# Designed miniproteins, single chains, continued (2), part 71

Each design is a single chain, and the fold is of that chain. pLDDT is the mean over its residues in the fold that is shown.

## One batch from the design tools (miniprotein)

Design m6597
Fold by ESMFold2-Fast:
Order: C-alpha cells, then sequence, then structure tokens
Structure m6597 (fold): chain A 86 residues (1-86)
C-alpha cells in the first residue's frame, strides 16, 4: 500500500546516505503496514539484518521480493532500496 511504499522510499533514502541503522528501522516499519505476508516476512528479516550490519543478506531478500511484488510503487521502492544495500 501507499504507507509501505513511503516507508520503503525513506529506507532507500537512508541507505543512500549510508545510515543503515535508520534503513533497517524504516524497513521494519514498512513490514508493520504491509498486507502481503511474504513481503512482510522479507521486510522484517532484512530490516533486522540491515540494523545488525548484514546488508548483503537484506539486499538479497529485497531484490527477490521486488520480482514478485504486484504493487508498482512498492516494487520500485523494494528494488531501489535493495540496490543501495547491495
Amino acid sequence: GMETERELREAGEFGEKGDFKKTGEELRKAAEHEEDPKTKEYLEKEGEYTEKGDRGKGAGYLGERARHEEDEGTKRELGRTGRYLA
């Protein structure tokens, strides 16, 4: 939804700046508002890993989920954030 898209965009913006703690926090917020159970699970896991400094694992989950996302806004932000974490 729009809330998830906004929070994913914020995560990507923090990722661009190298603030991975904030990136992880925003990914976990996106998970709270996500309606798709698979996307929610992926956002929770990557947010946790990104906050702990394991960005590569988080980026992999984002890229994988972006391929299966039907909401164009969410898909775009998942792909964008995944690229900043990779």
Scores: mean pLDDT 71

Design m6598
Fold by ESMFold2-Fast:
Structure m6598 (fold): chain A 85 residues (1-85)
Amino acid sequence: SVDSTVSSLLNEIATLELQAIQAALAGDEKSVEELIKKIQELGKQLVDHLRAAGQEQKADAVEALLSRRIERLKELIKEILEELE
């Protein structure tokens, strides 16, 4: 179902966000970059899935939310890496 796919993708994104924070704390900038790319790709899949289901307003809202979420994650990672310097 649409809802089960949304839940699965959101759970995967949340897991990867935690992994990106853990990689940043380890000073592993290469893993951080790879994890951020994967988060962005899953976010696109989620938005594309909602658009394919005809849920355009929901897709637009989720796209905006995921964009803000990735920006906050990037800022947190930057702060972590600066503190470890």
Scores: mean pLDDT 88

Design m6599
Fold by ESMFold2-Fast:
Structure m6599 (fold): chain A 72 residues (1-72)
Amino acid sequence: MAEEEAKLKEIQDRLLEEAAKAKDLEELREIITRAEKEADETVEESSEKAARLTGAQIEAIGIFLDKSGLVY
């Protein structure tokens, strides 16, 4: 459990950092896809994993939109 949470946190932190550096939606989509694949390979599917990844993806999209001036 603790190890799974640590791995998910690493993936989430990396996703958010890379999303902040993404230049366009295509790059952001690639970053999200890579994070999802890493999580699938590292952590067994569970409601907690799904919720955490979904939350991280939403936050990543928000960061990208905010820095791009597309969010008011």
Scores: mean pLDDT 73

Design m6600
Fold by ESMFold2-Fast:
Structure m6600 (fold): chain A 56 residues (1-56)
Amino acid sequence: SSLKKEYEELAAKAKELFDKYMEALESGSASPEEIEKLMKELKEVVKRIKELREKL
């Protein structure tokens, strides 16, 4: 189903964003704007995953 594919794609995107966020924190060289952007993107992806889980 299209919902299952969307879920799988969002799960992969969440992992990618989380890995980038953790790498940015560990390096200490990322700008506050970069960290904020990653956090906002991750929150939106997680929110959509939660919505899809309620339907699956």
Scores: mean pLDDT 81

Design m6601
Fold by ESMFold2-Fast:
Structure m6601 (fold): chain A 70 residues (1-70)
Amino acid sequence: HMEELARRMVEGARRYLEEAKKAYQDGNLKEAKRYLRMAITLAEISVKLGGADEAQRVLEEARRLLKEME
């Protein structure tokens, strides 16, 4: 079902966002950016599937962090 799929996508996005923060803390910018791009992709899919406000929040946080690292 679309609702369940959207929930799973945002959960995946949150996990990648967390991994990105850990990589950034460890000074691994290449890995952090890679995880952020994955988080953005999953969050965008969740939003498209009618995902909850949480998906939009994850997307905004991931985009903000990626911009900070540019």
Scores: mean pLDDT 83

Design m6602
Fold by ESMFold2-Fast:
Structure m6602 (fold): chain A 107 residues (1-107)
Amino acid sequence: SPIQKIVDLLKAGKYDEAIKLAEEYIKENPDSPEVALAYFILATAYALKGDFEKALEYFRKAVEQAKKHKVDPALFASAASGLYPVALMLQNEELLKLIEEARKEFS
């Protein structure tokens, strides 16, 4: 899966490569339900780079795309929950609120 390759790059600390591939995936597959997951990957990569403004913006886009494409609620809740440790590391109330709202919407 293209998405799995991007996740593997994040785990390897290759944040810039993960960002590039996620942006390319969104550009080439704009109507895919997996675009929501690609935005979650961008949010995570930017957060791990310390760019919290971009992380928050991409997380908002991930939530918007997941709602628009009626992504499987369990998959969306799982992806949003995966960002919870990142949000705690950020101590960012807006990101924590977005994760909580996503969990309530899709639980």
Scores: mean pLDDT 75

Design m6603
Fold by ESMFold2-Fast:
Structure m6603 (fold): chain A 80 residues (1-80)
Amino acid sequence: SDLEEAKEYLEKAVEALQAGDYEKAKEYFEKALEYAKKAGDKLLEVRAKEGLALALEKLGKTEEAKKLREEVEAERAKAA
């Protein structure tokens, strides 16, 4: 299912991030986000965006990371 795919890619992304494999972490977080959106799971979307922002920051892509953090903050504000 889209939900299980999102969880699997999130796990792989975290493993890549811990290994210092920031390029793979970015790819896996992007896929986790795609499947989380298809599944309609807002908590997984937020977690995937947070991880993606961190991976992008580690790769020096500060502007892309900032945009994702702003999206996460806006999403949390709507839920509050």
Scores: mean pLDDT 85

Design m6604
Fold by ESMFold2-Fast:
Structure m6604 (fold): chain A 59 residues (1-59)
Amino acid sequence: SMAEREAQVERVAQMVLDALKAGMSPEAAAQLARREGREAGISEEDIEAGVRRGLEAWA
């Protein structure tokens, strides 16, 4: 559903933000979120949307 996809995008965005708060670089945070998102079975489209959202929220 769209609600499930939005929740997955937000989960990926939160992974990026948590990594950045922990002191990881934006590049490392994005790589971590992509790997964890793929392992969780999230689509590449929703992973990339979440990574963008997380990085934009941090800036």
Scores: mean pLDDT 89

Design m6605
Fold by ESMFold2-Fast:
Structure m6605 (fold): chain A 95 residues (1-95)
Amino acid sequence: SKEKIRKLALAISELVLGLITARMLREQGKDDEALKVLKETLENVAKILEEMGYKDFAEEVRKRLKEAKNVDEAIAVAEETIGRLSKLYEEERKK
């Protein structure tokens, strides 16, 4: 429980930072760099999810990331993933 809470908090923090960084890069016209940041961050989050036993969630994140054609689609994947991680964090915190 306590280790899962820490790993979920880490995954959320890394993804939030990645999303902020990607949005800043996009505002600078650096869409390719923004997309790269999101892909690297989401892949790291997927690895954390696999280590925690959330294999189906990790695979869905990787699949959607592979299908993302642009920064907007990758941002949407990141935002949905943050929402799902936050829900898991609250569920684990109450155990």
Scores: mean pLDDT 87

Design m6606
Fold by ESMFold2-Fast:
Structure m6606 (fold): chain A 60 residues (1-60)
Amino acid sequence: SVLDKASETIEELLDQGVEPIEIVKKALEVGVKEALKRGDLETAKRLKERGELRLKELEE
């Protein structure tokens, strides 16, 4: 699923010691890409909106 792909990416980046803000950016990119590939525009939109909010929180 889209969430499984995003989760796998997050775990890999965490193991590599990537910064949290970069992990969120990569997970969002992977999730949106998979949702769009599956034709799930609504899921892609929700992922982008929540990802942008999370990135804003990490910048504070």
Scores: mean pLDDT 74

Design m6607
Fold by ESMFold2-Fast:
Structure m6607 (fold): chain A 55 residues (1-55)
Amino acid sequence: SREELLRELARRMVEAVEAGDVERFRELAQKAQALGIPERELLRAFAEEWARRQR
């Protein structure tokens, strides 16, 4: 589903940041744009996943 795809993209983007993999992060962001995912929606999902993995 769209929600499952959004969560998966956010998870992989967070993992790319944690790994310092700028290229992977860029590719995932471009994929989200190509899929028509709104920036605000992607940012929210990313922030939620990031918070889950931080403190």
Scores: mean pLDDT 82

Design m6608
Fold by ESMFold2-Fast:
Parts: C-alpha cells; sequence; structure tokens
Structure m6608 (fold): chain A 68 residues (1-68)
C-alpha cells in the first residue's frame, strides 16, 4: 500500500534524473566539438555522479518491488 506510493515517487525521480542526464550528454557533445577539454572533464564528472544516483534509485525500486 505505502510501497506503491513510494515506488511511484522513486520512478518519477528517476525520470527527472534521466532527463538531466540526456541534457548533460548533449552539452558534452557540443563541448567536444568545440575542443573544450575542461568542460568535457567537468561534464564527465557530473554525468558519472548522476548515473550513480540513478543506480541507487534502481536498487531502491528493486527492493520495494520485492515487498509487493
Amino acid sequence: DNTKAKLRKLISRKIGLKLRLIGLEFDKKIAEKKGDTATVQQLDKEIDKLKEEIKKIDKEIEELEKQL
């Protein structure tokens, strides 16, 4: 019961993070075309952090799904 509400919130958060990831990957492609290596390195760090956050949410979703 409460588990379904928690799952919906986590799924919504994951969608938001995935949209941000797409934006950062697009910005990285533009920086690469410009030869801006400093910006590429900064974006790589932000992309890696965002992927780690998504991975944590995926684990939380899997654990909650087992409770259904």
Scores: mean pLDDT 87

Design m6609
Fold by ESMFold2-Fast:
Structure m6609 (fold): chain A 61 residues (1-61)
Amino acid sequence: SASAHAHAELVARIAIQEVRREKLSPEEVERLLAKVRALMEAAGVPQAVIDAVLAEIRAAA
């Protein structure tokens, strides 16, 4: 849905800012990705949207 997509984009932007601000290590990035994935899965976000968000966060690191 458009609402779920908008929520996912907002989460991605916040996570990207956090990664850049804190200069996270690769291990810290993977932990963040795992937490974001779990949160989005619990919220019922479609897997394709989750995968796209996680890819954006990983690319920003």
Scores: mean pLDDT 77

Design m6610
Fold by ESMFold2-Fast:
Structure m6610 (fold): chain A 67 residues (1-67)
Amino acid sequence: SSMEKRKQELIKKGEEYKKKAIEAAKQGDLDSAIKYAQKSVTYYLKAGDVEKAEEAAREIGKAMQES
């Protein structure tokens, strides 16, 4: 269905931005990490996947603290 395709596209975007946020955090680029984190969480929430949004926020936050 179109709704299922939309959800899958949004989840993929969430995953892409989560990876970018974690990589930026590891490099000490906190400004980029925050911007990518906001995009990641927004895409997961648009997909209706609160659990993935919460997990992404935790993983990115941890990477930022460890940088």
Scores: mean pLDDT 87

Design m6611
Fold by ESMFold2-Fast:
Structure m6611 (fold): chain A 55 residues (1-55)
Amino acid sequence: MELLRNHLKALGFSDEEIEEFLRRVEELRQAAGGDTEAFKAGLMRLVKEALDRVA
């Protein structure tokens, strides 16, 4: 969690945006229920969405 927070800050995300992103990641992790492929696919989508907002 901390490494991801630091990277998002370096990319120009606000603390509020980081908290919202991390909340979505945690919800995705719980919904995936140990399915690593489903979690990876969802995580890649969330990361792309976050990067598109900074670009």
Scores: mean pLDDT 74

Design m6612
Fold by ESMFold2-Fast:
Structure m6612 (fold): chain A 66 residues (1-66)
Amino acid sequence: MKVSEEELDREVKRAFGEIYLALANLDAEKGDVEGAIESYNKAAQLFREAGDEEGAKLAEERAKSL
């Protein structure tokens, strides 16, 4: 199987995007709207850098809905 440095970098960014998305959901549940928006925006950036446009869109839509 081929695991390039670029492929690994994208996979790492996607993983961090998922972590920030989970943190944003927890912050939103706690009523920390500012923290949730910050984490959703960070998740969206990481997903976009990873080539995950659907993940980025989901995070951006959640930030806008708060």
Scores: mean pLDDT 81

Design m6613
Fold by ESMFold2-Fast:
Structure m6613 (fold): chain A 77 residues (1-77)
Amino acid sequence: ADQEAIDLVTELAEKVAPYVTSEEAAREMAGLTNAVLKGDVDKAKEEAERFGKVAGLSPEETKEITDFAVKAAEKIA
């Protein structure tokens, strides 16, 4: 169970890594990965949307990250 959660968070981190170009984006990535690891679907969605804004992602890129984060958090919950 914990290993599956770690694998999902690792995949999420790999998807967002190219966009982590600032300390603010790195902090938001930490919040996002923590929410997903805890299976907090609502917070994972909020943190993914904040990450997209802070990292300067397009609406399409933000949606892709948000959809993945929500799905990952649902699997962990």
Scores: mean pLDDT 82

Design m6614
Fold by ESMFold2-Fast:
Structure m6614 (fold): chain A 90 residues (1-90)
Amino acid sequence: GKKEEIEKLLKKLEELLKESKKLLEELKKETNILKQIGLILRIIGIEIDAEAIVKKLKELGASKEELEKAEKILEEIKKILEEALKILKE
């Protein structure tokens, strides 16, 4: 049912957030520029996936509380991506 689908998508968003945090910590320790680029591309992929999940949650009619939680996770992922991009610009 829709409720089970919404719960699975919210869980996937939490997993994407955890992965993005791990990748950012790996990026902070990485000195090889090609590996840094690879880590950033993976974080970009996570942000794209997270945006797609938030869109699908809206289409499934997720509650206001569920959507607020999803949007907060997406915002955290976007901040992680912004921090990752700043590392390359330094």
Scores: mean pLDDT 89

Design m6615
Fold by ESMFold2-Fast:
Structure m6615 (fold): chain A 87 residues (1-87)
Amino acid sequence: SPFPPVSDKAFEYVKEIGKIATEYGKVLSDPSLTEEQKRKAAEEFLKKLDEIYEKAVNDPSLTDEEKAFIKKIVDKVKARIEEDLAA
């Protein structure tokens, strides 16, 4: 597996981030949405990612390694959304 060993709790955070990334991709590809609606949705997804990361770093059941791994995933998704917003 390309994933490091993570607890079920850490995997829940990873799944939640993955769901947000998938939902964002659907918004980007939706021809019924205006560019303004897509921009506002991107900003809301960035906010959701920040909220998930804040929960993860304050979760005492997670190791520092698991928190660092979650940060890497959040940072990758945020970087993609921020790149799309700048374009």
Scores: mean pLDDT 83

Design m6616
Fold by ESMFold2-Fast:
Structure m6616 (fold): chain A 94 residues (1-94)
Amino acid sequence: GAEEARELGERAIELAREGRGTEAARLAAEAGSLAARAVETGEATAEEAAEAGRLALEAAMLAMRAGGDARLATAGALAAIGALFDAGLKGGPI
């Protein structure tokens, strides 16, 4: 659920701070994908999914600074945002 996405995003940030950019980027991408799934299954509120997506995006930026493949992580974060719109927030208050 959204809680798992948050935990993965926070872990990705920690790995990026240690200079483990590649591992951080992979975890950030997974966090974004889990946030998207939580919206699709109704496990997450819009607020929870938006927070998880934000953490995944921030982890991606930090992973890039650590030399990781940030495109994987940003793709995951964008998937989470896209899922919010598809799940019924299209043109909504984000």
Scores: mean pLDDT 72

Design m6617
Fold by ESMFold2-Fast:
Structure m6617 (fold): chain A 73 residues (1-73)
Amino acid sequence: KKEELKEDIERLKKRIEELEKEIEELEKELEEAEKKGDKEKVEKLKKEIEELEGLKALVEAMKAFLEKKLEKL
């Protein structure tokens, strides 16, 4: 069980890194859209970034929950 929790935590760490990369790419697109004055694209990108940040927060919460379980074992 302890080794399984460590593996799950490691998988969540990788997922967080992937989400951070996706957010970084969208933030670059947002900067370009803002420079061009493309208000519709800016609104769409802000929403997508917010959704990914929300997903990242959930994955981070899951990781913290599993880390707490691991500490008790």
Scores: mean pLDDT 85

Design m6618
Fold by ESMFold2-Fast:
Structure m6618 (fold): chain A 103 residues (1-103)
Amino acid sequence: SEAERLRAALERLRGLLREAEEAARARDAERAEAILREVRALLEEVLAATTDPEVAADLASMVAGLDAVLALLPELSPEERLELAVAAVRDAVALLEGALARL
């Protein structure tokens, strides 16, 4: 079901949030891009499977935002990359929690 698919995606995002927070604590900026790309891929999977046009619009906006962040990433400091990775995963978690609550 869509609810089962969203719960699975949310569990994966919560795992990525833990990874992002660990990378930030370790100051491992190389992990930031990998985490952002994984979040983007996961949100695209959810977007492809969603039938709710409002949820689809929110997901599409977040994917576009992640594309912009990834394009700017080489110009950012290691600390800024880690902060953006944590923020992006937190925003993705909040979006999927909101989507699940609407089902």
Scores: mean pLDDT 87

Design m6619
Fold by ESMFold2-Fast:
Structure m6619 (fold): chain A 58 residues (1-58)
Amino acid sequence: SAERKEAYKSVAEGIVESLKEQKASKEVLEEALANLKDLPDKEAAEEIRKKLEELLAS
């Protein structure tokens, strides 16, 4: 389902963009990562995790 994967990537980009605009602290980013464990869709969680980890590394 390439369409669903693209949708998940778009959602992940939106979340990261929002956090960047808010200049979210490291603690807020870590809380967002912890919340990914509650997502029923593992593939969606993985896309969001990748983007959050990139933001934490910058």
Scores: mean pLDDT 75

Design m6620
Fold by ESMFold2-Fast:
Structure m6620 (fold): chain A 56 residues (1-56)
Amino acid sequence: SLDPERVEAALAALSPELREILREIGRTLRKIGDDLHRALLGEEVEGFKPFGLYKL
């Protein structure tokens, strides 16, 4: 079993990492959105331009 003090020390060491992970998650979501947008634009330019695309 883990000592409460060791658990608290480990959590404190992970605390800044957890905050960074949350920030990274937010940035990753934005990057995913940008990547999808760029992929869709590439497909449209390269010949994928169906009628009604702008309705989505």
Scores: mean pLDDT 64

Design m6621
Fold by ESMFold2-Fast:
Structure m6621 (fold): chain A 95 residues (1-95)
Amino acid sequence: DQNVRALAAWALGKIGDERAVEPLIKALQDESQYVRRAAAEALGQIGDERAVEPLLKALEEDESKYVRLAAKEALEKIAPGDERVLKAIQKSQSN
């Protein structure tokens, strides 16, 4: 089940369809860290700014260091010059 959901998130990222943004934002709250990581990576690949605030929340709050890293990398791809993104990345380097 989690493997199918993670694969679906990965495939949506490869397709790059903006219609996938809302389902992937929801997948950032999945029970499986593998699904949340895949969703963060996929949102970074699509590059839609609607993902910025959900990814900032994942970077600050997610229990998994792998999900936080994926959220950081996605934010660097989507909005590298955003002041909120720059501040969140700087804070994450202090951990």
Scores: mean pLDDT 82

Design m6622
Fold by ESMFold2-Fast:
Structure m6622 (fold): chain A 59 residues (1-59)
Amino acid sequence: SHLELAVAGLIARGFSQRQIAEILDISVGTVSRHTRRIMREKGLRSREEIAEWARKHNL
């Protein structure tokens, strides 16, 4: 969950999947898996909706 919140926050700041992978020292595939998990668990349908959700939760 900590890693998922970090991914959501970095998406809200406009970072690409590659940049997020570099910042968090994980693979791009891992970033993609966490992005899909966030969408599923929070009922979000896009990176833009993740960004809006993260901004509302001060991430």
Scores: mean pLDDT 85

Design m6623
Fold by ESMFold2-Fast:
Structure m6623 (fold): chain A 77 residues (1-77)
Amino acid sequence: REEAVRLLQEAIRAFSKGDYEKALELLERAIETGDPEVARWAAEMAEVLSDYAEKQGKTELAERARELHERARRIAE
């Protein structure tokens, strides 16, 4: 859990700096720990990232964010 929380905190920091690609990578690593609470937060951030990526025309980033959202939602259940 401590590793998952650390990765989530790093993802939040990257997100606040506008580094969405790094935030997505860190969220992907955070959900690999299997913590449902971390997965729930990751799912919410993935939705925001997907929205941003679509608005910016970043199709690959949007697809990765949607995949992360689905995986995180499954873990959070």
Scores: mean pLDDT 79

Design m6624
Fold by ESMFold2-Fast:
Structure m6624 (fold): chain A 98 residues (1-98)
Amino acid sequence: MMKEEEELAKLKMEGAIEAAKKGDAETQLRAAEVALADAKELEENSKALKYAYEAAKVAAEQARKLGDEETAKEIEEKAKEIKELYEKKEKEEKEKKE
């Protein structure tokens, strides 16, 4: 794995999680959309995809705490897509384990 790519992905996810903790419901949804877009556009390893999934879960919880159940549900749907990408990538990486 490229260390620079993993480090950048981790920093992006940490930033998204921090933004999710402080934002309103629209900000939480935007954070989840960015995490999903990065997961799809960047050829991410399973570790980076796991960080994206964790960020999306935090965003959904924050939206619920703000009373926006519809936005929380939409974020959870995006989190499920990230999780599917994560599980697929982890399986592919395990198949090449020496």
Scores: mean pLDDT 69

Design m6625
Fold by ESMFold2-Fast:
Structure m6625 (fold): chain A 58 residues (1-58)
Amino acid sequence: VSREEAIEIFKSHGLSEEQAREAVDMLFAGESAAEIGERLGVPVSTITEAALEIIEAR
């Protein structure tokens, strides 16, 4: 999955472009969905759903 594709997936789940870029960078750095959710003020479930979609899109 490209960084641009991952950003689009996070945006489709309601994140802003800035939040999506940060979430993608954190995810690719190996940070957990819980850490990403806490950092961005986004529900952990939303981050987890987006991350699973990114893995599926590979």
Scores: mean pLDDT 81

Design m6626
Fold by ESMFold2-Fast:
Structure m6626 (fold): chain A 59 residues (1-59)
Amino acid sequence: AEEEAALIAAIMERGHGEESGARAAVANWRADPAVTIDDGRVTLTGGTADGAETTVVDL
């Protein structure tokens, strides 16, 4: 709940300010088991040909 609102706000600040687009992005991230949200930190774990790449976004 609070993490979702913080993610929407962070996306809107960084990504051109359209709330509908931000909500769709968050819904896609929450449906992806590679996405972890913990203590206001979003961790994206993806597999590439050269191994696993982790992207961390602080909220």
Scores: mean pLDDT 56

Design m6627
Fold by ESMFold2-Fast:
Structure m6627 (fold): chain A 95 residues (1-95)
Amino acid sequence: MGGRQAARAALAGAAAALAAGDRAGALAAGVGAGLAAIAAAVGEIAGDPAAGNRLAARAAEAGARAAREAGGEAAYRGAREGAELARRGAEEAEE
């Protein structure tokens, strides 16, 4: 569950960045969100949602850093929120 929420939060951040005219931040956040969604889905299919959610958190964090470097504050916030949700999902799956 956390990985899908991470992807959605990052996509919302990308949409906000586009509305603000920050195309580079929106692209970075969008790529991070896509990778997070793939990682979460692979984890579910492989029967290891904790590993999938950990990878999703890393992908979202990488997207957040790229968005921040591009000057996309809105995209950075969305991607960072997504990474936090994926991290929580990984912790829950480990218990």
Scores: mean pLDDT 66

Design m6628
Fold by ESMFold2-Fast:
Structure m6628 (fold): chain A 100 residues (1-100)
Amino acid sequence: MELEKRAAAGDPTALAWLGIDYLERKEYEKAVELFEKALALDPNHPLKGVIYLNLGEAYKRLGDKEKAKKYFEEAIKVAEQNNDLGLVERAKKLLEEIDS
């Protein structure tokens, strides 16, 4: 796919979109790898809040509750900074669903 070629070339936006695609396909390990690579290449990416939310969900599905909690908390911080109340509410709900 053209998206996969752009991601392989180091396009952080392509990596983020490809990560979402793998998450929707329930390929959680690949989604995590792609999202982490996107953030490493562009730590201030416009999709940062959404990427953190999706990383939290992927880690929750993989059974890593500590990483899931960390990324939901990061998503809340980014969403609050951007006044994205919808993302704040969604991330807080997902965080409350994690067993400690």
Scores: mean pLDDT 83

Design m6629
Fold by ESMFold2-Fast:
Structure m6629 (fold): chain A 76 residues (1-76)
Amino acid sequence: MKKVELSLEALRAIVELLETHDLRSPEGQKALVETLRKHGVPKEYAEFLAELFAKMTPEAREQVIRSLRLEIERLE
């Protein structure tokens, strides 16, 4: 798979979705895919990431949120 670099706005939007939406729900899955696609992520890769996030444990979700917040701070 080709590596896709996410913008600061995309990273912030993903963190917000992870904190405010249940990504296992159809609504959360749709919101994540739409957000990723708005920021230039191909449909197939956005759907892959949404499925991956839906399968995360609470501990994995917390770790991902922390990692994304650190990346956001690094890009600011």
Scores: mean pLDDT 73

Design m6630
Fold by ESMFold2-Fast:
Structure m6630 (fold): chain A 85 residues (1-85)
Amino acid sequence: ATAEASIEFLRIVSRLAKGEPLTPEEKERLVQALRELFGVSEEDAEKILEAKTPEELLKIVQEIFSRWFQEVLDRAFKRLEELRK
């Protein structure tokens, strides 16, 4: 499941980076992949479905990824501090 979500996510992000528009069905698949990988909120899901341009979609995806990555870094730094003690 996670591997399939990762593949779909990378495929869609690659298309958005090329400026390719997504169909409504592709936006739904993106939302499903983001929920599985990053735990996306309903508000973020609605923003993705309402976005009209690849640039808007890419910006929303970048914001979701940045929040998730910051949480991952925070957890990693806490683990490193525990190992340092």
Scores: mean pLDDT 78

Design m6631
Fold by ESMFold2-Fast:
Structure m6631 (fold): chain A 74 residues (1-74)
Amino acid sequence: NAQLEADVLLALASMYLALGDRAEKQGNYEEAIELYEKAIEMYRQALALDPSNPQARAGLEEAEKRLEEVKKKM
């Protein structure tokens, strides 16, 4: 079921995004970058399975924005 697969990918993406946010707040920018990149990969996979999913789109935009912001701090 593509919808269930998308839901699992969204859960993983949200986890990586949260871990990346914590790493960034602790000043661990390299770790934050790796975690945000993993979140982006999971959100893109979820969006490939369900292109109309608003949570996948919103999460992808947030992860990409946070990745850009953390790179500016390095």
Scores: mean pLDDT 86

Design m6632
Fold by ESMFold2-Fast:
Structure m6632 (fold): chain A 55 residues (1-55)
Amino acid sequence: MEVIDLSDFTEEEQRELGAAVQKAIDDALAQGLSDEEINRRVLETVRALAERHRA
């Protein structure tokens, strides 16, 4: 899905999502990526976590 609704996640999953997103941002900033690339990495992280928890 291109749009992720956080209400579909439990509080535990939202906490995991927040940590994973923060890590993706930190890693992307460390690599010197553009804002667009950071956003792409964040979306990839959100999708990967959503697939893991919804599958």
Scores: mean pLDDT 72

Design m6633
Fold by ESMFold2-Fast:
Structure m6633 (fold): chain A 61 residues (1-61)
Amino acid sequence: MSVKEKLLKLIGEILRLIGEELDIELKKKRGEISEKEAEEKIKKLREEREKLLEELKSLPK
């Protein structure tokens, strides 16, 4: 698998997680989800994103 292909996949996954975080924030504003539930879900998404960012940093160059 090429470095470029893996880079694009990681970037795509990071963008997807950011989109999910924004969707949860929007649902919280609409009252569709509690503040506690939103906070827990966002925390998990941020942890996953941080892990992907570390993988991105570990790629050559």
Scores: mean pLDDT 80

